# Ledger of designs, part 14: designed miniproteins, single chains, continued (5)

Each design is a single chain, and the fold is of that chain. pLDDT is the mean over its residues in the fold that is shown.

## One batch from the design tools (miniprotein)

Design m16453
Fold by ESMFold2-Fast:
Structure m16453 (fold): chain A 95 residues (1-95)
Amino acid sequence: SAAIEALREALEEVKERLKELIKDEKLLEETIKEINRLGEEMAAALEAGDLDALRRALERLLKLIEETAKKEGKEDEGKELILELTERVRAILAA
C-alpha cells in the first residue's frame, strides 16, 4: 500500500532526526524501539481502515516524541517534529 509505505518513510525520517537530537544512547534506543512498535500499530490500523486506532497510536507517538525531546532539552525541535509528522499523516489520509 502506498499509504503504508509513505507512513514508514515518515517514521524513518523522524527516527533519523531523533538520532541527531538525542545524545543519551539508552534513551534513543528505547525511543526508537517504541516508535517501531507504534509505527507497526499505525500501519495495521491503516490496513484495517481503523481511523480511531490510527489516531490513538499517533497520539501516543506524538507524546513519546515530545517527552523524549524534552528530556534532552530539545523541546522546540520536538514540537517541529510533531508538526511535520502530523502534516505527513494528514497528507497520507487525504490521498
Scores: mean pLDDT 88

Design m16454
Fold by ESMFold2-Fast:
Formats: sequence, C-alpha cells, structure tokens
Structure m16454 (fold): chain A 94 residues (1-94)
Amino acid sequence: SLLDELEELYAQALELLETDPVAAMATMDRAVHLLRERVELSPEEAARLSRLLRDILQAYADGGASAEARARIREAMEELWRLMREAVERHLAA
C-alpha cells in the first residue's frame, strides 16, 4: 500500500540520518514525490509540506552533519511523516 511504502521510506531516512544526512534527505524527497503523485494535497497541506522541507534544508545548511542539525532534521522528518500519513488516510477515507 502507499502508506506502507511511505512508512518504509521514512524508516530508511531515519536510519540514514545517523551516518548520511544527505542520503536521509534524498530518501524523504523520494517519499514526498511518491505522495504527491498518488495524493492530491490541499493548499494548507502543500504549504505545511513545503515549510517542513525548508526546515530540513535550513537545519542542514546551519549545522551540516552535527548532532544538533541531525536532531532538528529528525524532528522535521517526524512532522513530515505525520503530515504524509494524515494526507494518505484522508485520501483513502474519501
């Protein structure tokens, strides 16, 4: 299912974040691309998604692979996963 595919990508991104933040970010970008191809996001969901992606990029820009930057990226990825799950559940309920 789409939700299972997104959950797998999210889990892979979290694992990668410990050693390769760039690969983790690329994996989350793949998850976002998959979501956008399969689910029509509301304007509010699209805006929130764009903000979370900017937060991830900004955290990496500010701190690179530092522990502080990884913690900020993880928090934003957790929020992004929650948004993706909610969007898929809403789509399946429609």
Scores: mean pLDDT 87

Design m16455
Fold by ESMFold2-Fast:
Structure m16455 (fold): chain A 76 residues (1-76)
Amino acid sequence: LEEEIEKIVESLKSEKAKEEFRKLGKGALDLLKAGMSPAVAAQYLRREAEIVEKELSEEEKKELREAVDKFVKLLL
């Protein structure tokens, strides 16, 4: 999963979207390592992304949403 996070980060164009997605991905991995279900990790990703995207441009929001959706599909 760590390698999959970095692959998604590498596919993004915005440095801000890369930074924010890497933070979210790490948070989701920490939850999984703590024994939380993939569904809980996916819920965390979606909720935190909604908070983070309020500070982003429209282009950065789109990139972050696409990255989160790709990662959620890998978890579920």
Scores: mean pLDDT 83

Design m16456
Fold by ESMFold2-Fast:
Structure m16456 (fold): chain A 99 residues (1-99)
Amino acid sequence: MVRVSVPAEARGRQGGTLDIPVTVTGDEKGTLRVRALLVDPATGEVLAQAEGFVEVGGTVTLSLRLTAAPGRYRLLVYAYDPETGELVGGASGTVVVTA
């Protein structure tokens, strides 16, 4: 079983880039594909996204461009098997966009 961890809250300036550390832990070795989504909680609209690869037991930094208005947004992170595309884990947090 793999566990995905992200910050409970991350903050960034509107017009800037926010770096999200995604840590994956587990008892198996392997590479996972990870995707981070910035979502408007009112509409469900995806406002930004980033993808990368991470080794189990490691951390990858995914960079989100913050073009959204100042406010609180949902961070959703998903981990997939890169060979099969199957979802193997996920995490969520909050992103605060500041002026």
Scores: mean pLDDT 86

Design m16457
Fold by ESMFold2-Fast:
Structure m16457 (fold): chain A 90 residues (1-90)
Amino acid sequence: SLEEVVAEARRVLEEARRETRDPLALRTAELALEVAEKSEDEELAREAVELAREALRIVKELGEDDREARFRLIGLVLDLIGTLIDIELK
């Protein structure tokens, strides 16, 4: 259910807050939760949660100082911002 996906997004954000201090990874998790909470589409909400999980994988695998990691995380943030704008325009 959409409510369960929102609960999962909250769990991912809390996990991120415990596991990293990276501002881009944290912002990705925060934006994913906002998309999940504002979305009326369960599939879109699930995709947002997956982007938050990918941000955590990037930080764990490449590290916070890696240039490739920085660009990938920026891309995830921009994707979620674009999705949030689309939701607000509906």
Scores: mean pLDDT 84

Design m16458
Fold by ESMFold2-Fast:
Structure m16458 (fold): chain A 93 residues (1-93)
Amino acid sequence: LEKEREEALERAIELFREHGITQEILRNVETLDPEMREKAIEAYEALTRAVELKRRILEEEGRDLGDEAVYAELEPEARAWEARLEAASREAR
């Protein structure tokens, strides 16, 4: 679990970066408390499951599958996390 969580955190950071989350916000993740890091991991797990479910739906509908297209539909979740990370960074002052 712990090792998987660390790996999931790294993947969450990559996912946020791919969806246009600013470098400044990503840098702040390293300075946040462990609680915010856990939230980032949970977000990655939720996004991963959403991608898997969306992929299955698209496959059943006979539509083209592509990780980029699926992730693009999840952009709103990535942007929401950017806002949450920014708010947490301010609270840590």
Scores: mean pLDDT 56

Design m16459
Fold by ESMFold2-Fast:
Structure m16459 (fold): chain A 71 residues (1-71)
Amino acid sequence: DYFLQGIRYGRQKNYDLAIYYYQQALSINPNYLSAIRGLGHQYRQRSTDPTLSDQQRQYYQQLSDQLYSQV
């Protein structure tokens, strides 16, 4: 179950793997609201990462905003 793997990796703060598995869940069901919210949350976590550049943080913020606009 890709959605459950997204949750598990997100809890481990492995945001890249969490993003990957939520994207897989959405490739099967694009209207999977819980997966859209889960993916949005992962992008929001990346948008506040102080090790990333301002441009990378802004990019992740935009991705998060786009996903939350769908729910």
Scores: mean pLDDT 86

Design m16460
Fold by ESMFold2-Fast:
Formats: structure tokens, C-alpha cells, sequence
Structure m16460 (fold): chain A 91 residues (1-91)
């Protein structure tokens, strides 16, 4: 279930998610990029080229991978992306 996926991600990267939220709230976008780079093990220069939405998805995707729920998480992301595209078409 989505609840179980969310719980496992929070148990694995909950602290990093809280730190990310605090950095964004403080408009520390450089610190947010550094945190994602560290968690995802992707160069900070690559993270800087990403949108905020792409950065959040990367952080959550890496958390799901570390928690062993990557397959379930990717299925949830696919459904959310399909819903978002449908909403954009209705504009």
C-alpha cells in the first residue's frame, strides 16, 4: 500500500526529508542541492540543473531504493505523473 511505502521511506530518509524541507523553507536552494547530491550520490552540478520537483522526486526515489520499496514507489510516481498530465490537459 502507499501508506507502507511512505512509512518505509520515512524510516530510511525521514531525517534527510526534514532537513530538505527546512532548507527550502529558508530559501537555501544551494544547501538543498548539496543534501540531494549527498543522498543520491549524483554530482551537485547535475542536481542544480533539475527543477525543485525533479529534486524532490530524486530524493524520494533514492529513499525508496534504500528502503527496498523502489518498485512500489516507481508505480506510485507513474500514477501521480499520469494524474498531473491529465490535470494539465484540463487547463
Amino acid sequence: SSSEVNKKIEETIGKEMEEFDELIENKDYEGAAELISKVAKIPKGTIRKMSDEERVKLLLRKGAELAGVEKEFEELLKRLEEQRKLAEELE
Scores: mean pLDDT 76

Design m16461
Fold by ESMFold2-Fast:
Parts: sequence; structure tokens; C-alpha cells
Structure m16461 (fold): chain A 62 residues (1-62)
Amino acid sequence: QAHNNLGNTLLTQGDLDGAAASYREAIRLNPNFALAHNNLAFVLEQKGDAAGAAQERALARK
């Protein structure tokens, strides 16, 4: 959860790359962390990666 919280902080600062890296680390530690998958999807969408965002949202719902 610390990595997810760090990602949220970086996202509020506009650091999309840092936020994505932190959410990916949260997912690495807990692959079933639906909130981290949804947060990563949001960041990917903001970066223009609609396909990556859709994939992460599917993993969150599974």
C-alpha cells in the first residue's frame, strides 16, 4: 500500500511517470491489488496509452 500511496502523491504533483512506476511496484508486490491496477490505468490513459489502460482495468475487474 505504501507504493500505491506514493503513486497517488506523484499523480497529484503531475508526475505521471513516477506515479506509473509506483503503481507498478504496488502490483508487483500484490498482483490482485485492484485499486493499484485502476490507478495505473488512469495514469496510462492520461499518457495516451488507451490500450494499456483498458488492459489494467480488465485485470482490476477480472
Scores: mean pLDDT 82

Design m16462
Fold by ESMFold2-Fast:
Structure m16462 (fold): chain A 83 residues (1-83)
Amino acid sequence: GEEALLAEVRELLEELIRKAEEGDITGAIGSVLRIIGIIEDLRLSGAPQSVLDRIRAILEEALAKATDEFARTLLQNLIRSLE
């Protein structure tokens, strides 16, 4: 359940970074919207804070590895959305 969801978030983050680096703005935004949908579904389902904290850690790890300015901006906005 939760591990599969976290794996999906990791896959979407790799896709987001790749598309941003390629200049595929619409594709990168599409990946962001899918991640936001996952976060919103978790909040609405009453998922424990520990799951949201794990997602935040994954986003922060991705931000630390990202060199593309657009990807970094999208990741920073996603991290903020977890507040």
Scores: mean pLDDT 85

Design m16463
Fold by ESMFold2-Fast:
Structure m16463 (fold): chain A 66 residues (1-66)
Amino acid sequence: VLTLDSLEVSPSSGTVGAETTVTVRAVVDGRPETVTKTVTGGSDGTFSATVTLGGHPLTVEGKLYR
C-alpha cells in the first residue's frame, strides 16, 4: 500500500526560474522514505518532479510562492 505521509518544500519560497530543493516524505509499502530533488519553477512558479521512493516512482507537483 502506498501512503503519502507529508510533502515539504524547502525553501517554501522560490524565484521564478530559479532552482529550488524540495523534500518529499512518504510511507511506501509500510516503509518511511525521504528524498530531496532539485526543481525549476515555471513562469507561474509551478513545478513537477518525479522522485523514486522505495523503488516506486512518485510524481510531485506544486507551486512555489514567489
Scores: mean pLDDT 63

Design m16464
Fold by ESMFold2-Fast:
Structure m16464 (fold): chain A 85 residues (1-85)
Amino acid sequence: SSEKEKKEILESLEKVLSHLPDLEAIRAANPELWTPEVEKAVELYIEFLEELKKLAETNDLETFLELAEKKAEEVEKKIKEILAE
């Protein structure tokens, strides 16, 4: 049942998004560790999770998994490029 699996994925993504660290609170508590590069990497990660939720909502399970894998590769590359600078 792809619909059940898709619902479970959406529920998991919603839980992850709801439990993401308060970015502003972490930044305020650790200003010495919060570089512009770290900020950009965290913002990209949050965008990635939001895009995964959208892909899960708008696609069937098989298509979602293929698109999610591709998006994960793109985001990983961008984060590595930002953190390598």
Scores: mean pLDDT 77

Design m16465
Fold by ESMFold2-Fast:
Structure m16465 (fold): chain A 96 residues (1-96)
Amino acid sequence: SEIDELIKEYSELLEEFADLFVKLVEGKLPEEEKEEAKKKLEELIEKNKKVIEALRKLYEENKETDPELAEGLKKQIEFLEKLIELAEKFLEELEK
């Protein structure tokens, strides 16, 4: 189903963010890998925006008929928006 595909994409996105953030927080990124990390962060931000758009559509379709699903979707959207903010801060730091 479309929901199952979205859940898979969402889970894969969260894993990619987690792996990258761990490397960035640990300060284990050599200078030669910073350029690749910047590209990866930019790609993850764009993927995140697309997932948020899909989740917003799903929220609007379900908010009256499935309030529990809608509440969960809203929380996931808010979480992904915070991940974008964090990724943007890491991009800013990598440019210094």
Scores: mean pLDDT 79

Design m16466
Fold by ESMFold2-Fast:
Structure m16466 (fold): chain A 65 residues (1-65)
Amino acid sequence: PREVSIALLAMAEFLEAGIAVERVELRDGRAYIKTSVSEADLPRAEEAAARLRERSGLEEVVLER
């Protein structure tokens, strides 16, 4: 299923960025990624989100803290 593929992509992108993912939700063409990330690591998390958006074709990837 598309949702499973997107969740696996999210886990891969954020794992490579060194960011722990607690939850992935997909709704209305958007992904909501729950993470525990410090302010100093936000740029890395945002880069992982941008790569996920590019690879998945999602409208938006939202980071939840």
Scores: mean pLDDT 77

Design m16467
Fold by ESMFold2-Fast:
Formats: C-alpha cells, sequence, structure tokens
Structure m16467 (fold): chain A 93 residues (1-93)
C-alpha cells in the first residue's frame, strides 16, 4: 500500500503534477511513521520513509517552498544516518 503511494507520487512528480505528488508522498509518510511508532526497528519502513521525505522535499522545492523542502531533506538525512549507524554496528558485531 505505502510503496504504491511512493510509485504514484514519483509518476505524478515526473508529470509536473506537484500538488498531487505531494499528497501521495504525505500519505506514504504517514503510513511509514505509524509503522515506525509501532516497531522502531523496522528497517524497511525506515528506508522507505527516508525515500518519501527526500521525494517530498524535491516536490516542495519544485513548488518554491524552500523552507519546507529543507525540513524534509534534513529528516531524510537523519534517517539515513540512523540506518548507516545500525549497519556499522551489525558489521562490528
Amino acid sequence: KAKELLEEGKKLYEQGKLEEAKEKYEEAIKIYEERLAENPDDLEAKANLEKAYEELGKVLKAMGKYEEAEEYFKKAIDIGVDILVEAVDRVLS
């Protein structure tokens, strides 16, 4: 379900349908945020949420909403760093 929303959002963004793309990414983000609230170790949800934040940031930037775009890019970076730290810990174990 949420992965389909990411695919739909990407297609809409490529078509220049920025508001529709934003809505699809916001729906996907909500689903992945809820999954992580229930299971903080859900690596699939973390990876997809990072992607959703990055893509929403790109849409917001295209819409001229630079401050909002920067916020979502920072959220994507924070999740990406968390994923890398966990990967390093697993290799060192």
Scores: mean pLDDT 82

Design m16468
Fold by ESMFold2-Fast:
Structure m16468 (fold): chain A 83 residues (1-83)
Amino acid sequence: DKEIEETKKKIEELIKEAERAWEEGRPELALLLLKEALELAEKLLEYAKNVVKDEEKIKEAEELLKKVKEKLEEHEARMRAAS
């Protein structure tokens, strides 16, 4: 589970960095960071399903992926509203 925990931390850090980038008036940087978080969340889910094969870890990865997708959709919406 060390790989899952490490990847979860990286995703959470990217989300925090994206919020800071938005607050600092860098919406394109925030978008880039959220897209990177999405790629990591997708890879984490694949790893959980194919390597770990633990139902609880798969559910955790699915919930994190959903959270990242929702944050990315919210960010894309706020960028459109600001333009």
Scores: mean pLDDT 83

Design m16469
Fold by ESMFold2-Fast:
Structure m16469 (fold): chain A 64 residues (1-64)
Amino acid sequence: MSREEIEELFRRRYEELVREGLPPVEAISRAGREAYEEALRAGVPEDEAFAVVKRAAHELLSEL
């Protein structure tokens, strides 16, 4: 799983959760956790997975 695939999974899941009625901050938290867990299952190192998810979360928070 590439960095771009993790970011895409995070953003797609965030958009789904917001459409389902979750508040944006809660949607970021849940989508980020799910993207991190999926990256770990795909064999991405913990520190790399965390860094990618953290950056994507900060970008989404900046858009609020």
Scores: mean pLDDT 84

Design m16470
Fold by ESMFold2-Fast:
Structure m16470 (fold): chain A 105 residues (1-105)
Amino acid sequence: SSVLQQQINLLQMAIDILQEAISKLVSSSDVPLAIEKVQTVKSLVLGVLSVTEDSQIKQLLDQAIEQLDKAIEALKNGDIDSAKAHLQQAIELLQQAIELLQSKL
């Protein structure tokens, strides 16, 4: 399905942006840019969620959004290690969602 492939491509892009955000968190000076990147990813994931009908994939995307929100709050509080952990959990949840989407191709 072209729709499934588009969802996979958007979630892969989201993971790439999150990996870049983690890389920018090597110092506190990069925090505003990291927050902006994480907010961009949240918008992409919400877009995929809005057209997703599969309950298991919806649950993974909802959990990923929760981890992204926790990462943003940690970044705002200067807790870089906690933020990185939440971003890594979001990546793992998005990877699981991609695997389930790929199983439907």
Scores: mean pLDDT 88

Design m16471
Fold by ESMFold2-Fast:
Structure m16471 (fold): chain A 61 residues (1-61)
Amino acid sequence: VESLRRAAEVMRQKADEYETLGKQLAKEDPELAKSYQALADRYRQGAERVEKIAEELEKKK
């Protein structure tokens, strides 16, 4: 379960990084910026789902 909680933490960090990169690239490479924004969104959603899974696994230990 701790591994899943750690994975969620890493996913949030990556989401923040990709969001920042997307904003920086918005004018010079809009397509790449869009891809980074999508990655940021997916990492945030993944982190939320992984946290819920970790809670369920903790209950079933």
Scores: mean pLDDT 78

Design m16472
Fold by ESMFold2-Fast:
Structure m16472 (fold): chain A 84 residues (1-84)
Amino acid sequence: SAELEEALRHLQEALEAAQRGDVETALEHLRKAKEYVARAPLPEEDRSGLLGLLDGAIEALQRGDLELAVRLLEEAIRRVEELL
């Protein structure tokens, strides 16, 4: 879906920002990815699971846990790619 393709683009940009320690940019892209996932035509279990991963990544970034944020972003990217 177009929404999942946009979510993937934003997740990839969030991952690159997180890897650079650019928390503000990573959070901006994560919030946009979350909006696209919420609107995507997905089974509710897949949508809920993805939103949980994205919320976890947002919380990790907000507390400065960049290692956890990167791992959660990589998992979210993998799951979105499997759904495309």
Scores: mean pLDDT 90

Design m16473
Fold by ESMFold2-Fast:
Structure m16473 (fold): chain A 77 residues (1-77)
Amino acid sequence: MVDQAEVDAGVGEITLGVLETVANTLIRNNAPPEVLRQAAEDIRRVADRLAAAGIATPAQVARMRELARQLEARAES
């Protein structure tokens, strides 16, 4: 059950913003494929932990997982 403090999903929103900034920085600076894959794995672990704790909304978790997929796709290039 989502508590009152989680209604606005503030923690999930801040976490997503930080992860988006990191991912965009890695892509912009042409990070090596190994770094992109490691970042994707780390983002998935964060998404899974937040989902298990009920901290982030399903939509925020889905966006985090999509961000990880984008990093993996970039690593293939």
Scores: mean pLDDT 79

Design m16474
Fold by ESMFold2-Fast:
Structure m16474 (fold): chain A 84 residues (1-84)
Amino acid sequence: MEEEELRELLEKAAKEPKYLKEVAEILAKKLLEEGISEEELKEALKTIEERREEIEATADPATLRTVEVMKLAAELALEEIKKE
């Protein structure tokens, strides 16, 4: 996925809270289709968790929503990999 496409999806989630889960599901599916590994997903989730307090303290609301969508997408993709 191009970074441009990712930004468009994240913008939709930021504008419409009800679309947040749908965007996360689309991103999770795209990550799996692109062949993301379990290790890459675990590393992304670990990075988000380690920096969670710093992100929450420093980031604006749009950035926080972006992080929430990315975290949910990574969690959904990781769940599918472990299921298979």
Scores: mean pLDDT 73

Design m16475
Fold by ESMFold2-Fast:
Structure m16475 (fold): chain A 85 residues (1-85)
Amino acid sequence: AKAVSTLSDGVVMTLIGEKINGAEAAGALAAGVEGVQFSNGGRILLSAPISPKLGSQIAKALYDKFGDEYVSVEDVAKTISEASK
């Protein structure tokens, strides 16, 4: 399976799979979950919890850009990186 890592506020986020749903990824980051498996078998793993403010900021960016669409883990990782600045 494909694995892509990105960095947000010192937290390493690893996205595993070919594609994940934007709304599911947004929900996971808003909740601050350290690990989740998505409905299509994709996964996200965090090296540490993120702040609620940062999680909400990233979640908004993911949902606004992708909504309920299945998108590449690379595009999700890039959006997380951009939204964490």
Scores: mean pLDDT 79

Design m16476
Fold by ESMFold2-Fast:
Structure m16476 (fold): chain A 60 residues (1-60)
Amino acid sequence: MEEARRLLQEGADLVREDLEKGIQLLNDQARRYFELGAESAEHAEAGRMFQTAARDAQAL
C-alpha cells in the first residue's frame, strides 16, 4: 500500500500540472493494480482507488 499511496500522490500532483498526463498515469496504475488484484484483495482495493481518482480528475 505504501507504493500505491505514493503513486496516488504523484497522480494527483501530475493532474494539477498536466491534466491529461495525470489521468493517464492514474488509469495505467488502476489497470496494473487490478491485474495484481486477481490474487490480492489489497491490490484490487488500490486499483479501485486509482480508478476513482482518475474519474474525479476527468470531471474537472
Scores: mean pLDDT 80

Design m16477
Fold by ESMFold2-Fast:
Structure m16477 (fold): chain A 91 residues (1-91)
Amino acid sequence: SMEEEQRKVKEEFLNIVLTALKTAPELVKYSPSEEFGIDMVVSMIRMAREIAMKNLDEESRKEVEELTDRVIELVRAGDFEGAIRLVEEAL
């Protein structure tokens, strides 16, 4: 069904974001600067969102956008554990 397809797209998106967040502390540590590393993580999350958005309906797009914005705020604050928790709760 279309609902099952939407669920799979959302789950795939969330798993990509979760993987990025779990690797984020190491990526930031080995980046030229903390700011550069954080910007890289944010860029990866935004790119994953853009790909997911092409395959989602209006309501699912809104949910993904709202969740992604909250995740990005936590990432920019350096709260990777909070961001991981938020994504895991959405799975």
Scores: mean pLDDT 86

Design m16478
Fold by ESMFold2-Fast:
Structure m16478 (fold): chain A 70 residues (1-70)
Amino acid sequence: SSSLQKDIQDLQAKIADIDAQIADLKAQLATVTDPAKKKAINLEIQILDGVRALLHGVIAFLQKKIAEKS
């Protein structure tokens, strides 16, 4: 439905925001030499990667529901 398509678009926008945050953290990681700070940035990237994977799973579920009604 058009409503589910909008939900998918909104989730894709959230993924784009997460991708931008990960890119910023990776840029920071490239300039950091302190091991403790590297560990903290890597942990934050891992958490964001997990959230991104979860959002992709939600999109796949919504796409399946659209296909089942076609």
Scores: mean pLDDT 88

Design m16479
Fold by ESMFold2-Fast:
Structure m16479 (fold): chain A 65 residues (1-65)
Amino acid sequence: SSYVTMLGGLAVGLIAEELQKELGLSPEEARRVAEEVAREFGLEPDTESTIDYKAALERAKELAL
């Protein structure tokens, strides 16, 4: 299981960083995509949620095409 508990804002930051590292997205583009995924997964910036982080990251990579 890839489920982890974290603040939505932390998840956005981590996803954006991975998109920059793996796909070479600009910081602005990576952040935009990560925030879109956070909305799809129902993540709030200042709220802890248990999420399937690997699923969220894979969704972000799909959107970054």
Scores: mean pLDDT 86

Design m16480
Fold by ESMFold2-Fast:
Structure m16480 (fold): chain A 55 residues (1-55)
Amino acid sequence: MPTEEQLKAVREALEKYGNDIEKITEYVREKTGDESWTKTDVMEAIALLVKEEAK
């Protein structure tokens, strides 16, 4: 499960880049320093954020 820092970075990147998963992935790596972050992790984080917003 993504960390709070990673979720925050994904949210910021979504506002900047929309659903550009590749740009979001790069942004999260830059913000958190987590070089192991993948597109799959980004997609999972987006799904979690969408669920929270729909609440």
Scores: mean pLDDT 76

Design m16481
Fold by ESMFold2-Fast:
Structure m16481 (fold): chain A 61 residues (1-61)
Amino acid sequence: LSKFVVELAEKYASPETAEAVRKAYEAGASTNELLGIIKEKASEEAQKKIAIELQKYVEES
């Protein structure tokens, strides 16, 4: 799941936000910590798109 959050940040968030999420992931951050970075740094539009994709992932897995 954490790796998927990194991929979603790279797809929907700014490059700066995506880099912050990736660095946190490489440092061993939890999925909730990665989502916290997205909530703090990403636009509301990016946050909504990421939330929709995460919901689909949970439903399809």
Scores: mean pLDDT 79

Design m16482
Fold by ESMFold2-Fast:
Structure m16482 (fold): chain A 65 residues (1-65)
Amino acid sequence: MKEEIEKLKKEGMEAVENDDKEKLNKVIDKLKEILNDPNATEEEKELARQALGSVVAEMLLKGME
């Protein structure tokens, strides 16, 4: 899970850099699925929240919706 979350953060940041909205939305959806997963630990959910926050911050800085 942790490695998957780190990979999703990297992919999301790359999608923002490349203006790839389809890939960006897919990454955001996967991070949200982790946050809503009853089997995910609080540590994994915190990592997913941090990753989602970082990706959203980059989106806003680049003017993406």
Scores: mean pLDDT 81

Design m16483
Fold by ESMFold2-Fast:
Structure m16483 (fold): chain A 66 residues (1-66)
Amino acid sequence: MLTLEEVEELARQYKEEIDKYVKNPKLREAYHRVIDALLERYKRGEITPEEFLTVLENLVETAKSL
């Protein structure tokens, strides 16, 4: 199980990774908002740690394909 601190750190790291591939500021903001929404869902117990990580990985792969 991921702790809240670990999940928040993962969200921060994935935002930084997205920023390496996405240069458009509005698109960066959109990706960051999706990550923030996922973090809030995790905090509410609506998604599992595995689901949280899977979506973050998918966001990075999508960003790389831009």
Scores: mean pLDDT 83

Design m16484
Fold by ESMFold2-Fast:
Structure m16484 (fold): chain A 98 residues (1-98)
Amino acid sequence: SKEEMAIDMLRALIGRLPGLSVEQAAAALARLAVHLLKDLGLSEEEVLEIVRKVVETLSPEERRLLREAIEAAVADPSLSPELRALFEKLLEVVESLE
C-alpha cells in the first residue's frame, strides 16, 4: 500500500540521519515530502498520520535527530511556503510525542 511504502521510506531516512549533516538531513526530508505528496499522491493529513505512527516507535535520540532535520528544513529560505507549513505541523507532531 502507499501508506506502507511511505512508512518504509520514512524509517529508512530516519535510519540514515546519524550519518548525515543537519543540512543533508533537511534536504533529504524535503525530497521525501515532495515524493509522498506528488508521486504517491498522499494528502497532508495522511503524511501527518504516517509521521505520528513512525515517531511513536522512535528512540529519544532518533526523535531528536528528526526534530533537528525538520527545524533546519523550516529555517531554509528556499523551502516552498506549502512545504514550510507542512513541516511546521510535522514539528508540532514530533514535539508533542517527546
Scores: mean pLDDT 86

Design m16485
Fold by ESMFold2-Fast:
Structure m16485 (fold): chain A 70 residues (1-70)
Amino acid sequence: SIDEEIEKIREEINKVRERMNTLQAELDALLADPNPDPEKIAQVQAEIETVSAELRKLRDKLRELMEKKK
């Protein structure tokens, strides 16, 4: 059902948000290092961009499902 799909997407959004928080904390730690590793910083930034795109897609899908339920 649409309700079950909405619940599943909300759970996925929560998991992606937790991953984003972890990556942001990792990036902050790397940037705070007195000898920052530019390769690791670039890798974490690229992963944040990927996760941000995933979160946006999930939010867009949630919005579409909620509109169909009306």
Scores: mean pLDDT 85

Design m16486
Fold by ESMFold2-Fast:
Structure m16486 (fold): chain A 102 residues (1-102)
Amino acid sequence: MRLVLSGTIRVEADGVVRGRLVNEKGETLLEAEVRASAPTTEAVLGAVGEVMDALVETLRRVWEEARRNGITVEGEIRFEVEDPAMPERYRGAVLHLEEAEF
């Protein structure tokens, strides 16, 4: 059996960072929202880090449960960046869950 997850980390132009993780049925496993404390690259990256921490904790719990039941976890987390304070390397970046180890 396979569990397919789809995630997004969206960095809005106003410094709001939104993370979302859904399963193959379209059910939401996590939604997180953090506003950057300032319109600077450092503050926006801090907000991204907070959202990533929430996603990683959720993914770790899902992975532990899946492995216990012999289930393979697959999918992607995609970065969608509208904030000009974000470094170029994050635009269109994708994390492949089948390559991730917690």
Scores: mean pLDDT 79

Design m16487
Fold by ESMFold2-Fast:
Structure m16487 (fold): chain A 91 residues (1-91)
Amino acid sequence: MSPLERLEALVADPAATPRELLAALRALLAEFKARLDTLSPEEAEAQAARMLGLLDAVAARAAAAGDEETVLEVGRLAAELGAALAAHLAA
């Protein structure tokens, strides 16, 4: 199972905890960053857009659970994704 498939499955699971979602999200971001140099600008932007949708879903789940620490960490990961994409597109 890819990191993307794992996170999508966890987002669809109402029993999944914000911490499990956050761990899967971190794995997805790490895999994306590792592959970024192999992606075209269009592919990188398309994958980043899908990841931003998943970031929003994780943040919404954490907020609904009252997990403010996870909401803040998702915001940090969103900033990290944006910075990595911007650096790649500028190269």
Scores: mean pLDDT 85

Design m16488
Fold by ESMFold2-Fast:
Structure m16488 (fold): chain A 75 residues (1-75)
Amino acid sequence: SAEEIKASLEITVESTIAYIEANVATLTDAQLDAIRAGMLRVLERAREAGMDQAFVDALEARLDAAVAKARAARA
């Protein structure tokens, strides 16, 4: 169902954020950028498939906040 697909995407984003937070000290800039780019491609495909724009935008904002926080901690 659409609800199950939304839940799966949310879990995937939350798991990615948790991985970034757990590994902020060891992730290289290239690895962090690759993780972000990979997730943005997944979110773009969700938009193209007709998933609720506000829902996908909220997931992207959470991902971007986690990446920004990780970058700040490494600076």
Scores: mean pLDDT 86

